# Ledger of designs, part 13: designed miniproteins, single chains, continued (5)

Each design is a single chain, and the fold is of that chain. pLDDT is the mean over its residues in the fold that is shown.

## One batch from the design tools (miniprotein)

Design m16419
Fold by ESMFold2-Fast:
Structure m16419 (fold): chain A 68 residues (1-68)
Amino acid sequence: AREEIEKMAEEARKILTEVLNRPDLAEETVKRIREILETEEDEEEALEKARKVIGESIERAKAELAAE
């Protein structure tokens, strides 16, 4: 449901900002999730796409942090 996706977005934003020090990526991730919620009419498919976007963003942030 939308509430679950919003909660996941907030949690991902916190991780990307506070743990991984990537507030720019946090903003981009939240924007992508909002686009999914606006364009994907099926809430279950929106949830799957949101999970994928969050996972990819966190993994990217970790890889970029490790390279610094």
Scores: mean pLDDT 78

Design m16420
Fold by ESMFold2-Fast:
Order: sequence, then structure tokens, then C-alpha cells
Structure m16420 (fold): chain A 94 residues (1-94)
Amino acid sequence: AAARRAEIEAFIASIAPRAEEAYRSGDEELRLQVQIELGQEQIKLAQEQIARIEAEMPSLDEAQRAAAEAQLKDLQARIARLKARIEELEARLK
């Protein structure tokens, strides 16, 4: 949707200069905050992809369903790894 595209564009516009400043200044706290925000957006994108695959699932043939199930498993594993990484980064900020 147009609203979701605008959200992604706004996110990129907000994160890019902060990422640049973090690496330029050596601000470790800002660097961690940027990495956390990037990870959270990656989780959202993966969750959106899962929702799309699940919505399509009932109309798929056997071979397409097997491929879709493999993609869902991969995306869920990726989300779990990203969540664990975010928790580690958040702990370092505290």
C-alpha cells in the first residue's frame, strides 16, 4: 500500500543520517540504536512476507505448498535470530 511505502521511505530517511553520524563520530550508543532499528524493520518485512505466503497457501498445489512451507520455516528462523540479536544489542545499551 502507499501508506506502507511512505513508512519505509520515512524510516530510511530517518535512519541513514543517524547511521552516517554513528560511524563518523564513533558514537557506540547511536550505532547500537541504529542496528536495533534496522533489525526491527527487517523483522517487520519478514513478518509481512510470512503473512503474504500464508494467505496464498490454500490456493497452492502440492509442490508450491512444499516450497512455501520451506520459505516460511526460513523466515521464522531468520526472525528468531534477529530477535536474539536485538535483545543482545538492547542489553548493551542498558
Scores: mean pLDDT 81

Design m16421
Fold by ESMFold2-Fast:
Structure m16421 (fold): chain A 66 residues (1-66)
Amino acid sequence: LRVERSVVRAPSSEAFGAWLARLEAEWAADPSIVGLEVEVEAVDDAPYAEMPTAELRATVTRRRAA
């Protein structure tokens, strides 16, 4: 049995909560997905950046028959 991992990131044009809700719905609907890990990273930019940046990503693990 083979597993594949892929990482997806939230698009800049979508609210993180809405994106995460869609991702969780896709996981619930797809029996080939056996794991979903979500990471939130808040980063501060260099002194010439006005605002800190937050990034949201998820790691999706799928189960495949070899």
Scores: mean pLDDT 57

Design m16422
Fold by ESMFold2-Fast:
Structure m16422 (fold): chain A 58 residues (1-58)
Amino acid sequence: MIDQLRQQAVDYGVLSGLSREEAEAVVDAAIAAAPPGASLEEIRRLVSDALDAAIDRR
């Protein structure tokens, strides 16, 4: 369920030092960038990679 994945990812971003608004923007952009028909595992990987990249650039 994408809603649950989004919530977990946003919480992880905030815990890692991103603002809630920044974490939501990064997660939402990654979900929107997923190709049509992407599995939940593929979406989770895209979201994780995007969050890690955002955290690494701080």
Scores: mean pLDDT 80

Design m16423
Fold by ESMFold2-Fast:
Structure m16423 (fold): chain A 79 residues (1-79)
Amino acid sequence: MEEEKEKLIKAIASEDVAALQEIVENSSNPEVAKFAQAELLRLQGKDEEAKAIYEELKNSSDEVIAGFAENALRELELK
């Protein structure tokens, strides 16, 4: 799944709602799909729902996913 992570990173950087929705529906990596779902919730202003998913993903064994989740949580705490 490097291809799925690359697609996720690009969708996050461009705030591409359609790309994030496609990742949620079609990703074979459940952590990538969960992160895309959290980003969609965040873009909708549902920060508390997004925060719950990021807290789960912060404990991921995948360093990329865990790192992104930690950064997202930090950003939400500053708002």
Scores: mean pLDDT 79

Design m16424
Fold by ESMFold2-Fast:
Parts: sequence; C-alpha cells; structure tokens
Structure m16424 (fold): chain A 79 residues (1-79)
Amino acid sequence: MAAKKEEEERKRREEVALTGAVLAEIAEKEGLDISPSAVATYKAAAEEVKKELAEDPERLAELEKKAKEKAKKALEEYK
C-alpha cells in the first residue's frame, strides 16, 4: 500500500511542479509580485519532472497541457 500512496504523491508533485513553473512564468510576464527565487524553484522542480517523464513523452505532453490550463485558471482566480 505504501507504493500506491507514493504513486499518488508523485503524480501530485508532477502536476504541482509543472503548473507552478507555468504560473511563475506568466506571473513574471504580467508583473505580478513573485520572488525570483520562487520562480527558480518551480522551474527546477519542473525540469526534474520532465527528466523523470522523458521515457513517457505522451504523458509529459498531457501533464504540460493540464498545467497550462490550471495555471491560466489559477492566475485568473488569483486576480
């Protein structure tokens, strides 16, 4: 059962990292108050996820699309 929880946590971390990186990039572009260190952290986490998913490019592409949609909606709601 630990493996199942780890899989769920890994999936959440992947989505959060990719969404965070997209959100941070958009926030910088829009001039929102976000620290450069936070942006760097999100981008680093996203790169780790991309490396882990390099063997499954279809899944990575789907996660990136979901991340962009989530980031766009979150940014609009944050406003």
Scores: mean pLDDT 73

Design m16425
Fold by ESMFold2-Fast:
Structure m16425 (fold): chain A 100 residues (1-100)
Amino acid sequence: SLDEVVKRILETLPPEVREEFLEAFENGDVDKLLSLIEKLAKENPQLAEEVLRFAVDYLVSKGLLTVEHARKLLELAKKYNFPQELIDYLERVLAELEAR
């Protein structure tokens, strides 16, 4: 099940990718979410940044984010030159997951 915040984010996405993101969020398919965010980052890095921020918060809140997935998100953020503040946040998330 999806909350209202995730639904509002999906409404900002192009219709062509909206259904894939919706399905990935509903199923907790982190690998699919990562692949979709990377695809989005190639065409619209600003929108991909917004989606990544919400996806991380959502996945952390649901206990679905693994160390491996956090590393991939961090690599993606660095590759597409996302803001340093977001990179720092992802590094903190990764460190907290590794300390568990």
Scores: mean pLDDT 81

Design m16426
Fold by ESMFold2-Fast:
Structure m16426 (fold): chain A 62 residues (1-62)
Amino acid sequence: SLTAEQGRALAEEGLALARAGRMEEGARKVTGGYIGLLNGGDEATAAAYAAEFRAIARELGY
């Protein structure tokens, strides 16, 4: 199982990939990050990373 610390690292990596236009890889990493943060009980941070990923996708026309 992923920890909250691992989840945060994955979410941040995923956002960086999304900003670079690597949306499929970014989505996979942000999803892993989301799961890790939920495992750690940090639902608010998980939701924030998911919202940021959606914002990046929208800005890039996805």
Scores: mean pLDDT 85

Design m16427
Fold by ESMFold2-Fast:
Structure m16427 (fold): chain A 73 residues (1-73)
Amino acid sequence: MEEPSVYELIREAAEYALNKIDEFYSKGDTEKAKKLEELARKYFEEIQKAVDNGDYEKAREIVEKLKEEIDKL
């Protein structure tokens, strides 16, 4: 079985973040939702920079850190 491409990991992380944002809004937790929106924006900017530099291993590391930060909310 082939390991997920960096693009697939980025897509999955984006879907995970969007689902969590929707969950927070549905619960009325607008502060956590907004915090996660800002967090995701900053992390995806760094992921894009790593991809643009061809540093796919760094991009994977940033994706994992984003997931960890989402789970802490």
Scores: mean pLDDT 82

Design m16428
Fold by ESMFold2-Fast:
Structure m16428 (fold): chain A 85 residues (1-85)
Amino acid sequence: SVEDLIEEAEELVRQMEKQGADPVVVDDVRLQVDYVRYLYENKLKPSGSQIDQVLFNRQVAVQQNDTLSARAYDLILEALKKLQS
């Protein structure tokens, strides 16, 4: 479910913080998770530009071998896809 995806992404954010990940990256992932939660709770659909931003950030994480951020963005993208349905 969308709620399960949000909870798993929130746990990945906590793991990133514990591992001393870059605060700028942690803050962006947290912002995207909070935004997905906002859409879910208000029964709103994401815009294409919002999805494109997450896709871009995911590609950057993959290129930097940032596995935790890439996984968090994958969960965020799956939640956004479910909200579009």
Scores: mean pLDDT 86

Design m16429
Fold by ESMFold2-Fast:
Structure m16429 (fold): chain A 64 residues (1-64)
Amino acid sequence: SVEEQREKLAAVGAAQAEAAARLMAPGATPEVTVEITETKIVVTARAGDAVARLEADITKTIPK
């Protein structure tokens, strides 16, 4: 379903944002926040003072 595809995409985005935050602040524990809406997936990963943010438009990212 589209809902399952959104969750999978959000999980991949969260992993990528976490990895980016770890690279920017090695040794800090990354904190990941995922927001899924009708039109967008927003992932924010924070490690210390480092922030990695990913925003995906669902209408273009999940075409079916």
Scores: mean pLDDT 74

Design m16430
Fold by ESMFold2-Fast:
Structure m16430 (fold): chain A 65 residues (1-65)
Amino acid sequence: SAAELAKKGAEALEAGDRATGLAYAGLASMVGSGETAKLAKEGAETLFETGDAKKAAELARQASE
């Protein structure tokens, strides 16, 4: 599910793996709907545009709820 993909993204970002975290957050945003897709997209965009892995991980965690 999109929530499971977002959870994997958050776990990867928390472990310091930016590439894997970005890939999972991006997939969650494409596969998900509603709030899950929105939060996953915000997480991926935050990481891609600003490099803020901590903020991106927080957004991906929220998407996994």
Scores: mean pLDDT 81

Design m16431
Fold by ESMFold2-Fast:
Structure m16431 (fold): chain A 74 residues (1-74)
Amino acid sequence: MQEELNRLIGAVLRVIGLAIDLAIKTGDWSVLEEVGKRVTELLKKYEAGEMSFEEALEELERLEEEIRELERKA
């Protein structure tokens, strides 16, 4: 559990870091706000047992890809 939690936190920090970099590059901080809300909702679902560790990582990977797509279009 603790090792899984550490991996999940690492993935969250990576996603947030990418969103911050994009916000700085574009000047549009609404992206960071949206990403923060999605991450918070994901973590709440994980904590409530509504989402497995693997599902949480998969959703974070999808969010990372969405941020990378936004950067390509910026």
Scores: mean pLDDT 81

Design m16432
Fold by ESMFold2-Fast:
Structure m16432 (fold): chain A 60 residues (1-60)
Amino acid sequence: MTKEELLKAAEEYIKKHNNVITDEDIDELARKYGVSREEVVKAVIEAAKKLNLKILTITG
């Protein structure tokens, strides 16, 4: 697994969930890619910046 794969997955989840990502989505991505929850959060933030999103909600 590469950081690029995680970033792509984060972008897909952001788009699928109308710029809202839940704690459950973060945990699922962490398990699927074998990375920490913190790495997923960083990837989500980086993906949001790449997409130039002003509204991104991470909710539990």
Scores: mean pLDDT 74

Design m16433
Fold by ESMFold2-Fast:
Order: sequence, then structure tokens, then C-alpha cells
Structure m16433 (fold): chain A 81 residues (1-81)
Amino acid sequence: SEQEFEDEVRAGVLLIEAAVIKTVLKNNPDLSIEELEEIKKRVDELQKEAETLSNPQLRADVLAALDDLKKEIDKKIEEKK
């Protein structure tokens, strides 16, 4: 259906954004706490978008990826304190 196609595209975009953020974190070890907090706010926005996915499996998969990313950011913030 059109709705299933829309959910798959939205899930794909969210996963691509998560992968880009993960790459930025890997390639930029000198990011400040303030910059990491800004990235974390973006991940929070992506989580809110993921919650609107109607397909429960796609929603679960995207949320799991974003939760993992958020834990990585939190660890980096803690290591810089």
C-alpha cells in the first residue's frame, strides 16, 4: 500500500540519518560536550519521528538503532566530564 511504502521510506531516511550521525561521532573525537548535546537533541527528534511509524517492526528496528546511538552519545559526554 502507499502507507507501507511511506513507512519504509521514512524508516530508511531515519536509519540513514542515524548512520550519518554515528559516522560524525566516529570521525570527530574532539566534539565538545555542547556539540554532543546538540547531536543528542537531533537524535531525540528522530526518536519522536520514529514513534509515528505505523509498522510495529519498522518502528522497533528504528527505535533500537536510535537508542543505541543515544547510548553512544551519552557515553562520549560522560567520558569528557
Scores: mean pLDDT 88

Design m16434
Fold by ESMFold2-Fast:
Structure m16434 (fold): chain A 87 residues (1-87)
Amino acid sequence: MEVYRPDEKVKALLEEVGLNKETYTAAEIFEGILRYLVDKKLFDFEKDPNLVDIKDSILGEIAGKDSIDLRDPASLLNAVMKLLTKV
């Protein structure tokens, strides 16, 4: 199984959800990101459950944009993978 070392921004995001390891699988990193979205209540299920506002968050800095469309996760996936170093 391939493992990755996250950059400082991804590491800080994972630490906010209680994850503090030096290396992670890609699946563990994306599970941590999903937990971050839930814990920070960035979903607005009453307005648009597919659009997540990440403005002024660590995730917004990682993605380089103010919102994520959950119907197209590839853009977020690609942004995060660029910040991971394969070990």
Scores: mean pLDDT 73

Design m16435
Fold by ESMFold2-Fast:
Structure m16435 (fold): chain A 87 residues (1-87)
Amino acid sequence: SAEENIKKAIEYVKKAIEALERGDFETALKYLKQALKYVDEALKIEPNENLEIAKRNLEQAIDYVEKGDGEKALFYAKRALKLLEKA
């Protein structure tokens, strides 16, 4: 279901945030990519504006992790989490 995929996305974003707070960018990147996968699956089941904006914020978080900018990655990951909790 869309709801189950959203719950999994939330779990992975929370794990990514914890990894970012520890400075573990490799682990954070893996979890952000898993969260994005579950957001994409939820969007295929039920299109939702909050999910689309969450996806864009996750893509930004991934980009900033790959650039080594943990502060901006954390900012966008937290924004994605807030949007997923509203979806």
Scores: mean pLDDT 90

Design m16436
Fold by ESMFold2-Fast:
Structure m16436 (fold): chain A 55 residues (1-55)
Amino acid sequence: SNADDAAAISAAIAPVLQERLAKGEATSTPDQGIPVPGVDADTTAESARAKAEAL
């Protein structure tokens, strides 16, 4: 139940944070080259799975 509550709160906050970030970027000159971590989604999922299994 607590985990469910935390997930619901996180999901509710995500769109608000996205809106704020978009607004901040709109007031700033957009970068031509976006600095991204360069991590594959598959790699992230596998890493998370391995970490959960270790716990």
Scores: mean pLDDT 55

Design m16437
Fold by ESMFold2-Fast:
Structure m16437 (fold): chain A 111 residues (1-111)
Amino acid sequence: MSERELEAEIIAAMLLIEASVIDLMLSNPKFSSSLTPEQQELLREGRDHLEKAAEALLAGDYETAVKHLREAAETYRKLASTLDDSSPEKTYFEKQAENLEKVAEQVEELA
């Protein structure tokens, strides 16, 4: 295993942890009931992109991983734009979108 392959595996693991956090948020009735059906669909879409990015990283398909990371970031920005400005969730998803863009840049350097 190369250092590059190890780094890709670590990033993939972190993305799968984030996807699991989103699943826990969606399974929490108090949190999920605070969201519209459209906001819940955006969360599921973002999670699906994180899972696809992780799968691509583990397969060594860094170009596909970057595409899904950027799609997840854009989905989180769309979700954040629908949330109230006083919502801590808005700040969370804006920050996650910024972090996913940085991860996408890091993955591009692996290619």
Scores: mean pLDDT 86

Design m16438
Fold by ESMFold2-Fast:
Structure m16438 (fold): chain A 97 residues (1-97)
Amino acid sequence: SRIRELLERAKELIEKLKEDPFNEEVLKELQETLKELIDEFNREFPDLNEAGDAPSLEEALKIIEERYGEEAAELLREMVELREEALELLKKREKEK
């Protein structure tokens, strides 16, 4: 799955940023990978766009699980967890800027 490949790539980049939080090239690659991840998720699960504004995480997980199954819901959970970890690293960098 392209989503799985992007998730693993983003995890690798997050680990590199933990070792060198000010590596601008790794940060740029992480940001690009996260954008691609969101685009691929929206391509595979277009039903999320039918509700207008993005539903709450709980509502999105329910919709995904009902329409695409547990594996798709797990992918959404992993994406949210990964995004939160990436945002924490970005905030840590910006605080020292």
Scores: mean pLDDT 73

Design m16439
Fold by ESMFold2-Fast:
Structure m16439 (fold): chain A 114 residues (1-114)
Amino acid sequence: MEAQEAASKGEALAAAREWVREAIAALGQAAAGAIAVIDVETGTTEVQVLLSPEARPLAQTAAFYAAKKAIELAEELAKREKDASTVVAGVVVAVDLETGETRVVAEGAVVVKK
């Protein structure tokens, strides 16, 4: 997976949020998305979650799984992108409302370089 570049943390976050929103819409099923932001210099991690309306019955489980996967992806990017000041990772998970199963269906990343 290739990371896109952004000029600022705000731009990277906006791009990741829009990408996650579009990916959820494109699935046409119950889904959760998460965005993890790591400040590489401080090690501070922040997470935002987006849910499709259809995912609400399993919102807590879907949100937790998406957040976990987004954090894992952001941590791997922070290790790889040595010139990054900020890394932003987005993950979209599909939710089976009958079984409660969640699976990663899309991943994306944006980095801010020093």
Scores: mean pLDDT 80

Design m16440
Fold by ESMFold2-Fast:
Structure m16440 (fold): chain A 85 residues (1-85)
Amino acid sequence: HMEEERKKLIEEIEKEIEEIQELKRLASRVAPPEVLQQLDQLIQKLQEAKDIIENGPEEEWEKALELFKQAKEEFKKIEEELRFG
């Protein structure tokens, strides 16, 4: 079960990275530079979370989950601002 959950979490993080990269590509010519930098920071946070899950000890998974949740919340806010505006 734990190995399946680890694999699932990595796949979820990778999917989130792809969605952020796609939004950044679409918004690259219309979004303010500050927003593009925020998207880059979210990608970096997700890469760090993924690395913890893949290579770190299990006791650090809670930190990786926290980074993942934080990044998802920030991304959703940015996405809605860009799509609404």
Scores: mean pLDDT 81

Design m16441
Fold by ESMFold2-Fast:
Structure m16441 (fold): chain A 82 residues (1-82)
Amino acid sequence: MEEELKRLEESIKKLQEVADKEIKNSTPEQRKLIEEYAKEMIKATKYEYLAEHTGPGLKEFYQKMADEERKKALELIEKLEK
């Protein structure tokens, strides 16, 4: 459990570092999309963690939330490719 939590924290930190690096070289419009993408990916990662570490009654709920946030992140990437 402690190692899984540390891996989650490290994944979130890496996502934020990548977003910060990209933001420095982007337009204001791209910056907003990158920040929102990072936010949705962090949410998806947190919900996946909760789905794996919760009881059966909430597992499906958190997995669905993770999938929804990933879908939003993918839509934001498509806007960045514009």
Scores: mean pLDDT 76

Design m16442
Fold by ESMFold2-Fast:
Parts: sequence; structure tokens; C-alpha cells
Structure m16442 (fold): chain A 91 residues (1-91)
Amino acid sequence: MEAELQRELDEAIRELNKASELAKKEGFTDIAEKMQKAADLARSDIEKLPEALKLVRDVVKEMEKNGSKELTREAAIAAAELSEAYRLYQQ
């Protein structure tokens, strides 16, 4: 169980970093910083996963309004992976 949780957490952090890099490439510096902060929260303490998840979900809502379909999809993937890590933590 612990090894599976760690793998899912590592995957979530990887997807958050990927979304941050894509946001920087597209010029959304503020979004990139929020995604990086979510990755840092997830890496620092498992109890911070709900805070990280809220931040990523807020980013997804902002990007839906901005019309960046690629970044919105990437942020949604990061949110899904982070949600799965949190689900495993609660088991």
C-alpha cells in the first residue's frame, strides 16, 4: 500500500511539473507558479494533498475561461493524478 501511494504521488508531482512547464511556454507565468506550488505542497506533506488539489482545480477553472485547451487538459490530468494519490492516502 505505501509503495503504491508513493508511486501515485510521484506521478501526480510529475504531471504538475509538466503542466507548470507548459504554462510557462504559453506565457501563463501565474498559472505556472500555482502548479509548481501545488507540486511543492504535495511533495512536502501528504496532509497537504487537499490544499494542492484545490489549487490545481482552481487553475483548471481559470484556464477553461481563458480558452487554452491544451493547458486545460494538462491541468485536468494533474488534478486527476493528485486526486488518485489522495484517494489511496485515505485507504
Scores: mean pLDDT 81

Design m16443
Fold by ESMFold2-Fast:
Structure m16443 (fold): chain A 86 residues (1-86)
Amino acid sequence: GSKLVEFALSIPDLSDEERARLEAERDNPGEYTLEIIGRYVIRENIPVSSLADKLGISEEEAARIKKIGIDHEVQLGIEDIKRAVQ
């Protein structure tokens, strides 16, 4: 829903590219919107219950968004290791 994209767009320090991609999902939030929210939640150590309340979703859905952020951070770590090994 629009509330997910509005929350994602409220995140400070987003690049112009990240904002443009979020605006493209404004009416139909997709995986990119959830990834941006998940990354922010991990960065700021936001509890699942707090995220659920802010977005008006279940704690199960909020936990899923947080897991998307964790999975993204793990993938970035793998790519950083690959770049370091030539």
Scores: mean pLDDT 77

Design m16444
Fold by ESMFold2-Fast:
Structure m16444 (fold): chain A 76 residues (1-76)
Amino acid sequence: METLLERFARLVQEYVATKDKEKFIEGLKELAAEAPPEYQKVLDEMIEKMKNATDEEFKEIVREGFRRLAEIEAKL
């Protein structure tokens, strides 16, 4: 079965291909709704930061989010 981190990686790959920020944010909302509380907190913080983010800020939010999600997965 595909992990939460793998699903997140797929959303990132799709964003890199399309540059569709709205679709990426929608994907994160769907992922957050299905996620355990530990992951949901990180995903919700990313979504809020992304609403007003520049392209550079969006990239950094994705990078930091991936790092934090990976840290949570390593602890489980």
Scores: mean pLDDT 80

Design m16445
Fold by ESMFold2-Fast:
Formats: sequence, C-alpha cells, structure tokens
Structure m16445 (fold): chain A 92 residues (1-92)
Amino acid sequence: SREEEIRKRIEELERRIRRLDERIRRLEANNADPREITLFQFLRIAISSSVWTARRLLEKGTQSNLDLAEKELRNAERVARELERRIREVEA
C-alpha cells in the first residue's frame, strides 16, 4: 500500500540520518573545517525536519496528506544524497 511504502521510506531515511550523524561526528573528531561541519549539520536538520513532517502527514492518512508526505520524502531523499556526496568528498 502507499502507507506501507511511505513508512518504509521514512524508516530508510531514519537509518541514513543515523549513519550521517556518525560520519559527521567522526569528521568533527578529526578536526574537519567547522564551516563544512556547520553546513552538514544544517542539511541533516533539513532531512530530519522533512521526515518528521512526512510521518505527521502519514498519521492523518488522507490521499492529499499522503501526496504531501511523498513530496516531503522526495525532498529529504534528494538532500540526503547531496549530504552523502559532500561528506564523501571531505573524507577523500
């Protein structure tokens, strides 16, 4: 169902956020540029905010709210990919 697919996408994004948090913490421990760390933290907050909004929309369960939840998840997934790319570049 759409609700099951949205729930799975939320759970995957929550796992990705946890992995990103670990990588950002490791970069901080290794004295990465504070400006880059600040950007990474900002992008991570944007991802978690969209995931939180999607979860709230899923709880309401109307078709319109599910459409909005899917839009929020697409945005969160896009930002997560960008953040993962930027972190890889700093780790290289």
Scores: mean pLDDT 90

Design m16446
Fold by ESMFold2-Fast:
Structure m16446 (fold): chain A 91 residues (1-91)
Amino acid sequence: SALAALGEALIARGRALLAEARPVLAVTETMRERGLKGENDQRPEPRAAAEAFLALLRERGLSPQELGDEARARAAEGEALIAEGRRLLAE
């Protein structure tokens, strides 16, 4: 049905927004806990994530707070779209 197709499309869009936001939010929380340093962490995954975050900050010309705020807004939009899509599928 048209409603089912729309519901599925909204869920897919919401999931895409969450997929974009979640890595940034995870790094932002880790950086906050470590006082925005992380440079002394020798583990490959946290170091690579921190380096990617810093590269993104340089590329976008944003502060850590601004990038975090943008990611939180994107996550909120994604959750709202998923909720609306699920509502349509329940009809």
Scores: mean pLDDT 75

Design m16447
Fold by ESMFold2-Fast:
Structure m16447 (fold): chain A 97 residues (1-97)
Amino acid sequence: MTVQDLVRRAQQYIQQGNLLGAMVYLRRAAVQTQRNNDDPSILVPPLQQLRQQTRQQGFTDTSQYIDRAIQAAQNGDIQQAVDYIGRATRSLVQQLQ
């Protein structure tokens, strides 16, 4: 799958309210972006949508990790973006249990 395909699937899961599915695909997109040496700014729009939905659902810790992932992606720091997306995914799993 291309980065664009993975981002599109993440956005589809966001629209369905499946935040965990969205995070899994977005993490895959971030890892693929790192492997391809692509511009990490492609990750910003789906991350902003996830931040809004996690805040609306009261997942504060997850939303804070997403904020850090957005900043990393905007700064071109793909390694930190991948790390924070991973932390956000783990936090979301914990908050859903």
Scores: mean pLDDT 87

Design m16448
Fold by ESMFold2-Fast:
Structure m16448 (fold): chain A 81 residues (1-81)
Amino acid sequence: MAAELVVEAMRRLGFSEEEIARFRAEAEARVAAFKAKHPDHTFSDEEIDEMLAHGMLAAARETYGEEVAERVGELLEEALA
């Protein structure tokens, strides 16, 4: 759910489907690396979804800076209201 809301927020900000797919792929790689560091933990689907959402926001911040990440967060809050 959270990752899908981040995708929707990015679309509303005018991010291309190619950019969104790139951020998602980077987030998936980060989640896989984090899971590898915690082999004794069983991750729930909700935990994975939250990690993907955070990973996508981190990727956007690294590419475009904090201001763009903040705008994605604002639209995510609006979508949850």
Scores: mean pLDDT 77

Design m16449
Fold by ESMFold2-Fast:
Structure m16449 (fold): chain A 60 residues (1-60)
Amino acid sequence: SEEEEKRRKVFELESEAGMALIKGAVIAATESKEEGEKAIEEALRKAEEYEEEKRRILES
């Protein structure tokens, strides 16, 4: 159904945001604190964009 498709899209966005944060944390721990911090900052910006996109999907 359309509602199930919307819920799946929301879950996909949440999963992508979570994975990006985990990746940034791993980079900070294993490669470079500075690079990891930048990756985390980028992931947080993406998470904010995804929150807006999730709202749009659910309201459509």
Scores: mean pLDDT 82

Design m16450
Fold by ESMFold2-Fast:
Structure m16450 (fold): chain A 93 residues (1-93)
Amino acid sequence: KAEKMREILEQLDDVLANSTDPNVLKQAELARAIIEHDEEKAKALFEEMLAERKAKYGATPEQLAQVEAALPQLEADMEELRELAKALEEEEK
């Protein structure tokens, strides 16, 4: 009865309400958007995070390379969240 999805969303809401770290807040919003199947919001948040990191850390080619090296891991984490969302949806069928 979607109890697992509700529990995960409640945990994300708790993080969003109680965290003061902007990076943690953005990660929680991205995870929530993915779990809720809001692909437009997830894409917008991901693009915003990339733009902020490139602006802050892209001052040298070495810093830009470090930001770009982190992209495959972020994309893998997003895909794992999508698979988790699919598994939870399948349990409700």
Scores: mean pLDDT 68

Design m16451
Fold by ESMFold2-Fast:
Structure m16451 (fold): chain A 99 residues (1-99)
Amino acid sequence: MLSAEELVRLGLDYFDRGDYQKAIRYYGQALSMRPSDDIDRHMIQAMRALDPDNPRLYHALGERYYEQGDVEGAIRYYQRALSIQPLDPVTLLNYSKLL
């Protein structure tokens, strides 16, 4: 069984090759074994490279900024998510909490 560290290394290898789908898969497996801000950052970078207009990515960033107390950052990323998918109920709910 691969360790979280080996899965991160595989994800980085695939990211460097431009295979963002495989990078996301390996980072996802590593995160399920060992939650880590460092691994999560790699995951976000791969998701942006694969699909820069993914509203779920921007929603996740909004939640992260809110958890860190950066309300302005949270609002900015929730607005970006809503610009791509205007009627997403989860993003709308979280955004409304900041108004």
Scores: mean pLDDT 76

Design m16452
Fold by ESMFold2-Fast:
Structure m16452 (fold): chain A 88 residues (1-88)
Amino acid sequence: MEEELKSAEEVLKEKKVSKKLQEAALYILKAAHYLQEGKIEEAEEYLEKAKKLIEEVLKSPNEKDRIEAEILLEIVKQLEEFIEKKKK
């Protein structure tokens, strides 16, 4: 989790990636913060926002943006799985 969040922070700071990808990274970091506070519904909202932006970037012709988007999508999936385990 900490290593995956570090990847999201790096994308947010990267000047060569799209604004949508930077916003997706920010939403992932917000979702992780809400999960640490036990605010599951707010975390899910931000993960859905991030996922939507990531899906748009994956359709981009820019290879670097697509690679970074795939990394962020994997982080989103891991956080969604963590949420599902907490609901059980």
Scores: mean pLDDT 78

Design m16453
Fold by ESMFold2-Fast:
Structure m16453 (fold): chain A 74 residues (1-74)
Amino acid sequence: SERLKRELEVLERLLEKLDAGTPVEEVFREAVKEDLDPVTVAALGIMHAAGASREEVKEFLESRIEEIRKKLEE
C-alpha cells in the first residue's frame, strides 16, 4: 500500500531524528505536521500530554514501524 509506505518513511525519519538527539518535544511537533494515520497522531498526542520519555517514544515508533513493515511484506 502506497499510504503505508508514506507513513513508514515519515516514522523512520522521526525515529532517525530522535536517535540523532532531537528533543522529544520537537519530534512531537513534527509528527502533527506529517501525513500520518489519525490513530498514530492521537497516540503520539496522548504520549506528549502524559510527558512520555524518549525511550517510550522510541519504543512506540519502532513498534509502529515493525507493524507497517510486516503488513508490506505480506
Scores: mean pLDDT 81

